# Designed miniproteins, single chains, continued (5), part 91

Each design is a single chain, and the fold is of that chain. pLDDT is the mean over its residues in the fold that is shown.

## One batch from the design tools (miniprotein)

Design m19357
Fold by ESMFold2-Fast:
Structure m19357 (fold): chain A 105 residues (1-105)
Amino acid sequence: SLEDLIKELKEREERRRKAMGVLLAVQQYAADNGDEETSAIAGRGLQLVAEGNERVIDRLAELAEKHPDIEYEEVDGEIVPTRMSKEAYDAAVAALREILAEEEA
């Protein structure tokens, strides 16, 4: 039905926004701590999400759901990272490296 299609499109957009939130939070935390390598890795993830890589989007969205310490807000249509603990950062970086290595394989 049309209602089912609209629901599916909303769910896909929500997953994409969650994936973006994780990547932007990792990139900001890395930049704030001078971790240029991890900032670049997050940038690669952002590129894959922008290209509509559904596998990468779904895995990053799942990561966001597992790590409530990764927080972001939507302001004027932009995703703005607001909080990330060191523990969440370390876990997110490890997962992101695994996700990107599998995608490049």
Scores: mean pLDDT 83

Design m19358
Fold by ESMFold2-Fast:
Structure m19358 (fold): chain A 63 residues (1-63)
Amino acid sequence: MEDAKEALKRYVESHILDPEEREKFLKEIDEAAKNGDFDKLGEVAYRIEQLRRKRRAEIAAAA
């Protein structure tokens, strides 16, 4: 749990530049980790991955 929590937080801090969005993700990660909710952590990770995929698709389409 701790390793997954730390990895997701570092990913959010590195890739989410909007402070409000970053805080929302960090809060959800902390809440899920505190409750031992692995499904919620997976959902947060999935949403972050969707944002990363959209960014890559936009770069590919713009190039």
Scores: mean pLDDT 75

Design m19359
Fold by ESMFold2-Fast:
Structure m19359 (fold): chain A 56 residues (1-56)
Amino acid sequence: SSLAERLRAAELAELERLARPDEAARLGEGLGLPPDLAERVVEMLREVLEMVLSRL
């Protein structure tokens, strides 16, 4: 596989990690985001991950 494919795989793994509720919530706290926004960010990341995976 190409370098681009390997980089995409690494980015997907990182995105999956960040899409975890605990990790995304911790990042939101670091940014001073309200809990409601943190929850929405988690949902958005999950939707993006699912969209990308469905494309693959």
Scores: mean pLDDT 68

Design m19360
Fold by ESMFold2-Fast:
Structure m19360 (fold): chain A 60 residues (1-60)
Amino acid sequence: LSEEELKKLAEKYGLSVEQLKELIEDLKKVTTEEERRKLAEKYGLSLEQLDELIEDIISA
């Protein structure tokens, strides 16, 4: 992901670029749906929004 792609994605989900970078690193540590739900809550997202964000990252 370029810095511009990170900025656009962060703005789409109401996050700072730093929060988005932290979220991406945290995603590498989660394996269960419960862990993903907790991660979403940490960043003020629903599980559905987090899943959409993951798809956006993969598609970039």
Scores: mean pLDDT 81

Design m19361
Fold by ESMFold2-Fast:
Structure m19361 (fold): chain A 63 residues (1-63)
Amino acid sequence: MKLPKFKLVNKRKIEGDEVVLLYEDEDGRLRAAVFPASEIEKVLKEIEDENGPEAVLFPIPKL
């Protein structure tokens, strides 16, 4: 999977095998993506490799 340059701002696990990632794109806009839980560790690793380890530790934003 190919991810754009962005900052992960939130991660939420839904019942079963899905995880919702809320992230900020290159324009500073909030975006959401849904991934299978089996893929999430790989996705988070790619985000971490692109944006640094702090990207996966962002607190949940207040919208």
Scores: mean pLDDT 55

Design m19362
Fold by ESMFold2-Fast:
Structure m19362 (fold): chain A 64 residues (1-64)
Amino acid sequence: SEEEREQFTIDLAISTVKNILEKNNGNKEKVKKYADILIEDFSKYFSPEAVERLKKEIEKIINE
């Protein structure tokens, strides 16, 4: 389904954000800038609901 495909892509994006955070020694500002670009790109291809889900998951990672 489209929902399963969106979720799979979100999961990959989350893994990428985690990897960038680790490679940048937890530099939250640098990760936030990258995440903003990623979210903007996602907004062109995915539903607003999927974009909000991605935003929430990224905020959870950054604030953990």
Scores: mean pLDDT 78

Design m19363
Fold by ESMFold2-Fast:
Structure m19363 (fold): chain A 58 residues (1-58)
Amino acid sequence: SQEEIDKVEQELNEAIKKLSELEREAMRTGVVSPEYIEAGKKVDELAKKLRELQKKAA
């Protein structure tokens, strides 16, 4: 549904923002945190889910 697509899109935007914050921290400290790795995985997962939902709505 469009509501589900909108929700996942918002979650993806929030996840991208979080990843960007953690990426800046990693660049500042020179340390790749587990949180950074997990944030990247979350972005990939949400992007894939959004794509699948958009295909089902077509």
Scores: mean pLDDT 82

Design m19364
Fold by ESMFold2-Fast:
Structure m19364 (fold): chain A 72 residues (1-72)
Amino acid sequence: SMAARKAELDARLQRILESLGVTGPLPELSRDERLALIDALIDVLQKRIAAGDTSLKPQLAELEALRKELEG
């Protein structure tokens, strides 16, 4: 169901945010707001990796994978 898919994607995004030190429940976001949040996080992680934080590469890969699933 769409509700189950949304819950799965929200849980994946929340796990990524928690791995980055962001805690608490996600607010209710539209699909476009969710994509904008993911794009902003990708931009921040790309800049940090370029600055030397190469340990963030797995989180970047997870966000890019999540973004592609939201496009489908």
Scores: mean pLDDT 80

Design m19365
Fold by ESMFold2-Fast:
Structure m19365 (fold): chain A 65 residues (1-65)
Amino acid sequence: MVEIEIEDARDEEAQKKAYELLKENKGKPVKVVLRNADALAAAAARAAAEKYGSSAELEVYNLVE
């Protein structure tokens, strides 16, 4: 299992680095932990994890509206 943590999911650079890690670990079970995410960032992270990972778990902390 690969765990990827993003401290501020609204940061585009952090999002790109996380997506690169997802691509490098394609076909493995993935857990993504998002902090300070809005709903769009959370949805994008889930879609990327499901696209590249064999299974995807998403945890969101401090969801902002």
Scores: mean pLDDT 73

Design m19366
Fold by ESMFold2-Fast:
Structure m19366 (fold): chain A 148 residues (1-148)
Amino acid sequence: SMEEMLELVRKRLRSLGLSEEKIEYYLEIARKLLDLTESEFGKELVVGALTSEQPVDMDELIRLMEKAKLSEKDRRAIIGALLLKARVYLELGDVEAAKRSLEEAIRLAEAFKDERSLKVAREALELIEKGDVEKAIKVLEEGLEEIL
């Protein structure tokens, strides 16, 4: 169910050491991403993106998403989940994890020709590399609103 999926995300955010106020804030965005999905598999990939600790094999993920013939909304929700993951890591000060999540978002956005998400992810990554974390956060928050 939706609530069981959100509970997995809540458990992950709590394990990362976020405050309850920040957990509720990010869960609201996660709920909107899950609501955007049109398939069970799309929901599973959104939750997987938000809860995984391991690097993603992007070539395998892209092939799997193409084979499953995921809708534009499913693809956009999954890319949005990677952008949200980057935003969470920036809250935690884990710049390297945020960069990895943005690089994964770039790979999906390029593969599926999502020009809006691609622009957001590239701009956020460039700002992080320049040390401008506050502007990167703003770009990600504004970009997530555009995706939703």
Scores: mean pLDDT 91

Design m19367
Fold by ESMFold2-Fast:
Structure m19367 (fold): chain A 116 residues (1-116)
Amino acid sequence: GVTITESGGGTVPEGGSATLSMKFSAPAENISVVSWWRELPDGRPVGLASISSSGKVSYAEEVKGRATISYDPAKSTAYLHLSDLRREDTGTYYGVVFSYKDKSLSFGEGVQLTVS
């Protein structure tokens, strides 16, 4: 699998903003999709935002208009900027990449975001 290192969590006030970042160990040509997922209260991870190697972007409805995903293939880095944060945005966020080579998803260890 791909190793993913995440940062940018912490405690942020309601109505504030946060930028989460990930760096992954694979070269960009091996990666078809870069995404950010969040753990639901029931423990199930769900996709929030994704960008493909072709530049196609998608957002889940709960973050649409509040989230921006960006991806730098040359640096194997991606970012999720979240604005207008709500208490419901509190949780564990995972960098997730899909590998062409392995035909599988790799998850980071997760980064905590707390909205107070």
Scores: mean pLDDT 84

Design m19368
Fold by ESMFold2-Fast:
Structure m19368 (fold): chain A 63 residues (1-63)
Amino acid sequence: SMMEELEKALERIEKTVAVLDSLSRVQQLALLHELEELLKKVTDPELKERLEKIIAQVKERLA
């Protein structure tokens, strides 16, 4: 159940990242902060790796 909720959250995050350029700078930085906070709480190795890849993509697009 908690893993399914986290997977659904990651799907929603991936959809938001797809439209990252449509977000304001403040919203982009807030998203990055939320993702980094979520990463601290994720213990599943596969979900952690998936989230780390998303964070890397966001950082590259903000650079």
Scores: mean pLDDT 82

Design m19369
Fold by ESMFold2-Fast:
Structure m19369 (fold): chain A 110 residues (1-110)
Amino acid sequence: MVSEETIRELIELLSDEDPEVRAIAASLLGYYGRIDPEAVIKAGAIEPLIKALSDESWRVRAAAALALGDIGGEAALPAIEPLEKALSDESPLVREAAREGLERIRKSLE
């Protein structure tokens, strides 16, 4: 059972100096987003994850794209345009993650 405090700490870790920590934080926010999307949305994870799509590390950008897809729903609608831009990312792994993120958001609205 994830606490709101734990989700807020993960959101703060999206701004950590270590890109590996930022990538793990994004991945965990996606994991909890699949289990309890309302808790992750209420904690304010969507906007920080959208910002992480522009991170210097391709691993962070890929993790953020998948996390936004895993959260899904109407709350993730603001992520659609940033994810569409990520389809043109320099990293093929980020492009694939953006494609999967968009598909997951689309399916969550069906």
Scores: mean pLDDT 89

Design m19370
Fold by ESMFold2-Fast:
Structure m19370 (fold): chain A 88 residues (1-88)
Amino acid sequence: MAEEKVKEAEKLIEEAFEKVEEAEEALERGDFEKAKKLVEEALRLADEAQKLLDEAEGVPKEERSKLVARIVGVKLRAIAVLIEIELK
């Protein structure tokens, strides 16, 4: 059901935020290999959450916009980590 897909997407978004935060911490410690792997995991989770949202029907516009904004936030932070790794 659409509500179940939204809940699953929310859980994936939360996991993605946790992964990107861990990646940022690994980057600060100079663990570039771990940071890259965590970012790749975060991006995969964010993409899966986006797919679930795209498949969910009847989601209110304001709720959908909020979740999309969170997914975009994860992706921007993940990209920032990847850029920092390449610059070091």
Scores: mean pLDDT 84

Design m19371
Fold by ESMFold2-Fast:
Structure m19371 (fold): chain A 51 residues (1-51)
Amino acid sequence: MEEKLKKIEEIQKRLKELVPNAGDPAVNKEIAKLSRELVELRKEIGYKPEL
């Protein structure tokens, strides 16, 4: 389970790196994919985002 927390942190770091280049279609696609993966991982660890 600690592996999921590490993966979340890694994805967040990657997103922070990609955001400055968000004008690129390939980068935007990667951001969208990583964001989806982040939501799935958060759901698995019992995190429920407030909307």
Scores: mean pLDDT 74

Design m19372
Fold by ESMFold2-Fast:
Structure m19372 (fold): chain A 59 residues (1-59)
Amino acid sequence: ASPERREDAIRVLRSLGASEEQARRAVEAANRGAGPGTVARLAGVSRESAAAVRDLLAL
């Protein structure tokens, strides 16, 4: 994903209650191919929200 899409994904996760550190770790894991369950756990968000963030990063 582009740097702009990563920053957008971080912003979305933070709006859902993730800390900056949690959001960055979750986005990096997703960028490396982590599934929605792993992304959800790292960010502290729902699996549905994690799947949406993964889709955003794939665009």
Scores: mean pLDDT 82

Design m19373
Fold by ESMFold2-Fast:
Structure m19373 (fold): chain A 63 residues (1-63)
Amino acid sequence: MEEELQREIEEALTLMEIGVARLLADNGKPEEAIEFLEEALKRAREEDKPLLQEEIERIKKRA
């Protein structure tokens, strides 16, 4: 498979995971959102980890 396509898929999945976490936090479940992102962080590529860490910190500050 093309490495470019795989990279785009992984980036899209990371963005979708961030979206799901934001939706959870907005619905009064910030703790679930943080747990979800921490699990995503364990599976993420090195390049995507900063985005997930930033969102975790954002939710923690807002909660």
Scores: mean pLDDT 78

Design m19374
Fold by ESMFold2-Fast:
Structure m19374 (fold): chain A 82 residues (1-82)
Amino acid sequence: SEKEELEVRIVAGILALLKSDKLSEEQKKELEENLKLFLENKDTIKDVEHLRKALEALQGHLDKFGLKITEEDLKEARELLK
């Protein structure tokens, strides 16, 4: 579903940021906590448009740092969302 594709891409983008050297340790800790909250609440998120906007914002951060979502990030995201 579109919701599942957006969730996978959002989680993968967060993983790409966490694996990078572009964030401070404090920023990584905050991002890990945000990822945990997203995974815990994924089944309550019904608004696909909010997920699209979240992905667009995340993609903007990735582009700013010159980072790309890899196939490995997508695979790890799918495992976390099971």
Scores: mean pLDDT 82

Design m19375
Fold by ESMFold2-Fast:
Structure m19375 (fold): chain A 61 residues (1-61)
Amino acid sequence: SPEQIVLEIVRRIQELIDAGKSKEEINAELDRWLAEHPELTPEQRAAVRTTADYLYEQKQA
């Protein structure tokens, strides 16, 4: 389901953040994953991007 795809992308983003990847690297991977899933709605795409930003900021403290 689209919801399962969103959760999987978020998990992968968290793994990159935990590995100390840069914001640019995380965004590049996110862009790639979103391009692989054209079935995701604009709202789901925006939610994933917002979540990635939030998780990155939380890790940086």
Scores: mean pLDDT 83

Design m19376
Fold by ESMFold2-Fast:
Structure m19376 (fold): chain A 66 residues (1-66)
Amino acid sequence: AEDELFDKLSELARQAVEAARNGDRETADRYIDEAEKLLTENGYVEEAKAFRAQLRRVADELLARN
């Protein structure tokens, strides 16, 4: 069950990074928000904050390059 959760999380993170690489800030922000929500709704509140912060940093670095 948790493996399925983290598979979904990985896909959301991948889509956020891909959107950021393409300069699509709005789509990247949406996937980051969905990833944080997925973790929070499954009881990983502290992990959600850490994950969001790291994914946001990666996305912002990629967006800055476009």
Scores: mean pLDDT 84

Design m19377
Fold by ESMFold2-Fast:
Structure m19377 (fold): chain A 105 residues (1-105)
Amino acid sequence: SKEKALEVLDTAIERLKKLKEYLKSHPDLPVEQAAAAIESTVRAFLDEAERAGVPDEVLQKLREIADETIRKVRELAARGASVDEIINVVDETIKKLEELKKEVS
């Protein structure tokens, strides 16, 4: 389960990095679409972690990171913020996932 946790975290970090590069190359993307893409990506790796049978402590922290990320991008979309502000949330989420990976290692 430790190996599974690390694999899930590595996949989540890689997916968010790719999404960040996509957003950087599409600065004219509607913020609602950017937020939806982040939310979808975050929900997907949370589902993968739950199905992979990662340890409950890791799942709890991953859910906290996921909930915070989704909340922030929804707030940004609701107020018509820039795609750059969505990218900042992605950067913070990647950092939190990298710290979680360090704790699991």
Scores: mean pLDDT 88

Design m19378
Fold by ESMFold2-Fast:
Structure m19378 (fold): chain A 82 residues (1-82)
Amino acid sequence: MEEEERARERAREVAEEMRRLSEEYERKSKEEGPDPKLMQYSHVMREGSRELERKISGSGEEVEEMTRGAEEARRLMEELVK
């Protein structure tokens, strides 16, 4: 129960972070001029957030596995954007 609850909390945090990054990347692309990379990053983050939110209602094991993948994807995006 505790581990499952923690996994869901983690998933929510990651999904929220991804959604926020998606909005910021889209905003920056529109403000500074169209940047295809920022638009692509925004799209990837938005889709990841949406999928994670949908799966969060599933089994705890699935949520944990998915959260791990989402964290990895977020790390890679942060590395690319700096």
Scores: mean pLDDT 73

Design m19379
Fold by ESMFold2-Fast:
Structure m19379 (fold): chain A 83 residues (1-83)
Amino acid sequence: MEKQKEIEEEVQRVRDQARAALAAGEPFEVTVDLKERPELVKAIEQALRDLAAETGAVVSVKVEGDTVHIRVERPELVLRRQG
């Protein structure tokens, strides 16, 4: 019963927030409920992967029970945690 337009608006909002965070040198993380909105999870993941391809950022996806955590960050932040 969710309108397709509402999903598109949510995806665009998440993408814009992620882009702003990356521009500020900050990691971006979003948590989505798989039971509530499975179609939104796919749309957000794809939008964030597209953004990562444009910016050279890294996308990490973690599933915990009924929630999906999607993180986007610059590669230099990943290397800083490992080294």
Scores: mean pLDDT 76

Design m19380
Fold by ESMFold2-Fast:
Structure m19380 (fold): chain A 57 residues (1-57)
Amino acid sequence: AATTAALAEVGRLIEEAIRYANQGKKDEATRLLERAQEVARAAGIEVDTSKVEELIK
């Protein structure tokens, strides 16, 4: 139950990070990516962030 809320939050943060990265706002994208990783780690969830990391490279 708690894991479902964390999955939704991580998904939202990743989508926002991709949006900001595509706008050239790499600082905002990086913050959102870091937040997504923190939420995922706290909930014991593994997520693929490689696409966002590639966009902000």
Scores: mean pLDDT 78

Design m19381
Fold by ESMFold2-Fast:
Structure m19381 (fold): chain A 65 residues (1-65)
Amino acid sequence: MAKEKIAEIVSELKSKGYITSEQAQEIMRALREGDYDRVVEIVKKANPPEDFLKEIEKAAEEYKS
């Protein structure tokens, strides 16, 4: 499921130090609300390696189409 895939990516971003605990909580809140645009926005602002950004954007797109 998209929510599960995004949650896994967010967990990895947090474990590698690319996002803070607060940012992870904000992303999980947006994910629960189905606000995939907000999830992508928060990840972009954190400026992680592009592979993580691409994975998040792909997961979001699969559930908007």
Scores: mean pLDDT 77

Design m19382
Fold by ESMFold2-Fast:
Structure m19382 (fold): chain A 57 residues (1-57)
Amino acid sequence: SEVEELMKIPGVTKEQAEKLLEYFGSLEEIKKASVEELMKVPGVTPAQAESILKALK
């Protein structure tokens, strides 16, 4: 599950993972996003956005 892959990242909750996938559609689209684009999702901080992108690289 793509939700479970996002939840492996420290600090990412199930609610945040579900919102990220709703907003971007897939893990591949999240990987292509910038820190600023990830922060458009409610509750995502700059530090979390950087951690997500680093983990998905």
Scores: mean pLDDT 82

Design m19383
Fold by ESMFold2-Fast:
Structure m19383 (fold): chain A 104 residues (1-104)
Amino acid sequence: MKSIEEIINELKQTLDEIARLVREHLPEAEPLVERMKKIFDEIIKNIDDLEKVREAYREFVRIAHELLALARKAGVPQDVLDRLEELVNKAISLLKQIIEKLEE
C-alpha cells in the first residue's frame, strides 16, 4: 500500500492534469480548480486533524461534482469529459485513501 506522502504526490499530479485540461477546454471553470487546490492545501496543513480532513473532503467532492456539471453544460467534447471524469474520480479516491490511512 502507498504511503501518505506517495498518495499526496499522486493527488497533486492528478490535480495538475485536471488544471491543464480545464485551461485548454473549459477556462471558465479555472476558479473551481483553484478552489479544489486550496482545499487540497487545507487538507495537507490539517492532516493531523481527521475531522477537518473529512470536512474538507466533503467540500472537495462538492466542488468536483460542480466542475463536472459545468463541463457537461458547456458541451466539452466527450473524450475530454471522459478524461476529466476519470481524473476527478481518481482525485476523490486518493483523498479517501488519505482518510483511510489517518483512521489507522
Scores: mean pLDDT 86

Design m19384
Fold by ESMFold2-Fast:
Structure m19384 (fold): chain A 100 residues (1-100)
Amino acid sequence: SAEEARRLERELRRLRPSVRSALAQAKFRNDTARAEHLERLLREADELLAKIRAGEVTPSDLQRGRRLLEDARAIAEEEKAWQEEMHKAAREELAKMKAG
């Protein structure tokens, strides 16, 4: 439906920065397999977003979009967990500096 397509567009656009951040980190670590996977995910998401904007979305595209969204959400949750661990480590280091 048009409403489902709009929800997919909103969610994929929201998650895109997290996937791009994960890709930059994979490239920095020379994790070629992960970088290739994330590049494919971004390409497929961009292709779907273009179809949604053109009003050319099929039921098959919506099904593919749901799988892309699940993958992007998993990547975003991994990125969020990593950022929280980094913030925790920084807070603990600052607390040690203040206490000693």
Scores: mean pLDDT 84

Design m19385
Fold by ESMFold2-Fast:
Structure m19385 (fold): chain A 75 residues (1-75)
Amino acid sequence: MEKARLFIELGERLEAEGDLRGAGEAYDSAGTYYAEAGKYEEAVRLYRKSAELYERAGDEEGAEESRRKAEELEE
């Protein structure tokens, strides 16, 4: 789980720097690691954060993909 937390930290730094697309990618990666570890609630939160960042960056396709990943884990 250390690697997933490093991606969260990276996402926070990129968001602070205004790199919203890079931040979205970092949070999506963190979400995938949590999902692989069976931590679905945390993965959903990370995927939703990723989708929000992609949307703010104008990347509707990236936002929709991350939202779908979150929805799949909620069922």
Scores: mean pLDDT 84

Design m19386
Fold by ESMFold2-Fast:
Structure m19386 (fold): chain A 57 residues (1-57)
Amino acid sequence: SSEIEELLERAERVAVRRHLENPEEMSKLSGVERIRLAMKELGVSEEKIKEIEELLK
């Protein structure tokens, strides 16, 4: 869906920015954990993040 695609694109941009700002801290996290953290910064609920992770399996 377009809404999920837009959200993932925004989350990826946030994750990249966070990695550039704090590479040591971000390198300790997996790719999934970085995207999850980015989605939380965008105000996405834990329930919605879990739904999206299930859809990507």
Scores: mean pLDDT 79

Design m19387
Fold by ESMFold2-Fast:
Structure m19387 (fold): chain A 66 residues (1-66)
Amino acid sequence: MVLRVTLTGSVAQRIGTILRLIGEPFVEVEQLSDNELRVTLTGSQEQADALLAELRSLPHVEVEEL
């Protein structure tokens, strides 16, 4: 699964989200800009679905499936 993640909000909130994603196993993060990431989920479907649900629940985070 490949996601486009758009980060809004403060610099601290953006950094927090980036660090959360980088620390996740079987997640590849490519920074496209200061507020946009390409996220590739290489783990199980269950892990991918859980992370997608988490990201969609976060304020100031927008998620698109590519």
Scores: mean pLDDT 81

Design m19388
Fold by ESMFold2-Fast:
Structure m19388 (fold): chain A 56 residues (1-56)
Amino acid sequence: SVSQEELDKSLAAAENSKDPVTKAVAYYELAKVLELLGGDKEKAEEARRKALELMR
């Protein structure tokens, strides 16, 4: 199961990671999880965009 607290902690960990590949993977996973949960679509889309920007 995934809670909002777990998602927020994962996002903080991603932002605290200096390695861009690790950050991109973390953001991408957050976006996918948020989409699956059917939660905040804007938050999921922002995480997805952040992941794509870091991967490019």
Scores: mean pLDDT 72

Design m19389
Fold by ESMFold2-Fast:
Structure m19389 (fold): chain A 55 residues (1-55)
Amino acid sequence: SPEIEDYRAMLERHRARLVAEARAAGKSDEEIQTLEANLDAAMERILAHLEKEAA
């Protein structure tokens, strides 16, 4: 649905910003990798839940 695609785009922009902020704050590559993995897992769960409710 268009609504789910809008949420996906918003979450992807938020993810990119958080990663950029962490890099600017001097976080290690290992810390950034952990952050990205956690954000990706959270986004996947949110989008799956929204798709299930839309059906």
Scores: mean pLDDT 83

Design m19390
Fold by ESMFold2-Fast:
Structure m19390 (fold): chain A 66 residues (1-66)
Amino acid sequence: SAEEAYEKGLEYYKKGEYKKAAEYFLKSIDLDPNYAKAWEALGKLYEDLGMLPMAAYFYRKAEELK
């Protein structure tokens, strides 16, 4: 499910494995494009990587779903 993919992404994110975290957050969005938590998680991940335009994009997508 989208929730399971998101939770797996959080596990990798907490370990600092950002590439694997992003893969699972993207899988969550592929399963449910309206799962705002996954969009927020990608925003946070790209913010932590210093990729601010990408972070802004994902945060905007999450906000549109609320």
Scores: mean pLDDT 86

Design m19391
Fold by ESMFold2-Fast:
Structure m19391 (fold): chain A 59 residues (1-59)
Amino acid sequence: LSAEGEESLRKTAETSPKAAEELLEKAKELEETDPRRAAALYTAAKILETAAKFSREKL
């Protein structure tokens, strides 16, 4: 019963870091064009990284 739930958490733990990396790359590109938006994306990436750590910790 927990296997399916853990599988979803595991997938999230692996997927979230990838999404965070993509956001970080976008933020770095925008840093040169629009630092304000870059900061917002950086913050979003940090939130995803934190969520991934929590998911990994739960597994």
Scores: mean pLDDT 74

Design m19392
Fold by ESMFold2-Fast:
Structure m19392 (fold): chain A 64 residues (1-64)
Amino acid sequence: HMGLSVPREQAPAFFAAASALMAGASDEEARAKAREVGRKAGLSDEQVEEAFALAKQNVAVTDA
């Protein structure tokens, strides 16, 4: 996606977190969704955290 540097492997976790945040979920809920989806995709905890951080960054910019 233009303007996004999200590794394809982390994309499911990123989308899960971003979708949750955009739907009004808390950071904690979005992180939990990213972790669930990321673990199913074989991602490490650090990759899930990275995807969540990127999702939070992108949603925060939109919410401004």
Scores: mean pLDDT 74

Design m19393
Fold by ESMFold2-Fast:
Structure m19393 (fold): chain A 96 residues (1-96)
Amino acid sequence: GNIDYDEWIKEYEKRIKEDPNDAVSWLNLGNIYYEKGDYDKAIEYYDKAVELTPDSIIAARALYNRSLAYYKQGKDKEAEEDLKKAESIAPRSVIL
């Protein structure tokens, strides 16, 4: 079966409208756009998640996933920097 991304996008957009500081909802929007292949949009949402909670496990996950989006775009240096920063916040076993 296909994943209904439009339903999940509406849910997380509603959550961030009610609470713009909900870093988890920003992270989840980034993940959905990554799965849709919209890496630019994914990066924008990951940026917001990192901004809201910079040294948290949420930020570490957003940085790790943003590194994957950067690799998809051939931006290897930006990807390596994000990966290094993510691993400095939390071990890979906690991020994954």
Scores: mean pLDDT 87

Design m19394
Fold by ESMFold2-Fast:
Structure m19394 (fold): chain A 56 residues (1-56)
Amino acid sequence: DKKEEEAKKKLEEHLKELGELSGRPVEEFKVVSYELKKGKDGKDLLVYDVEAPVPP
């Protein structure tokens, strides 16, 4: 599924940035949910929710 693949790839890119910014391995971030949805504008929008690793 093209949209699922695109959403997954965008999510991975964001997770890598989060890992770099936090100095934590990206794999320690728990992906709670992710999907490509229609925004209020009617445009496709990547919506995702991730939990940071254990407190610093």
Scores: mean pLDDT 72

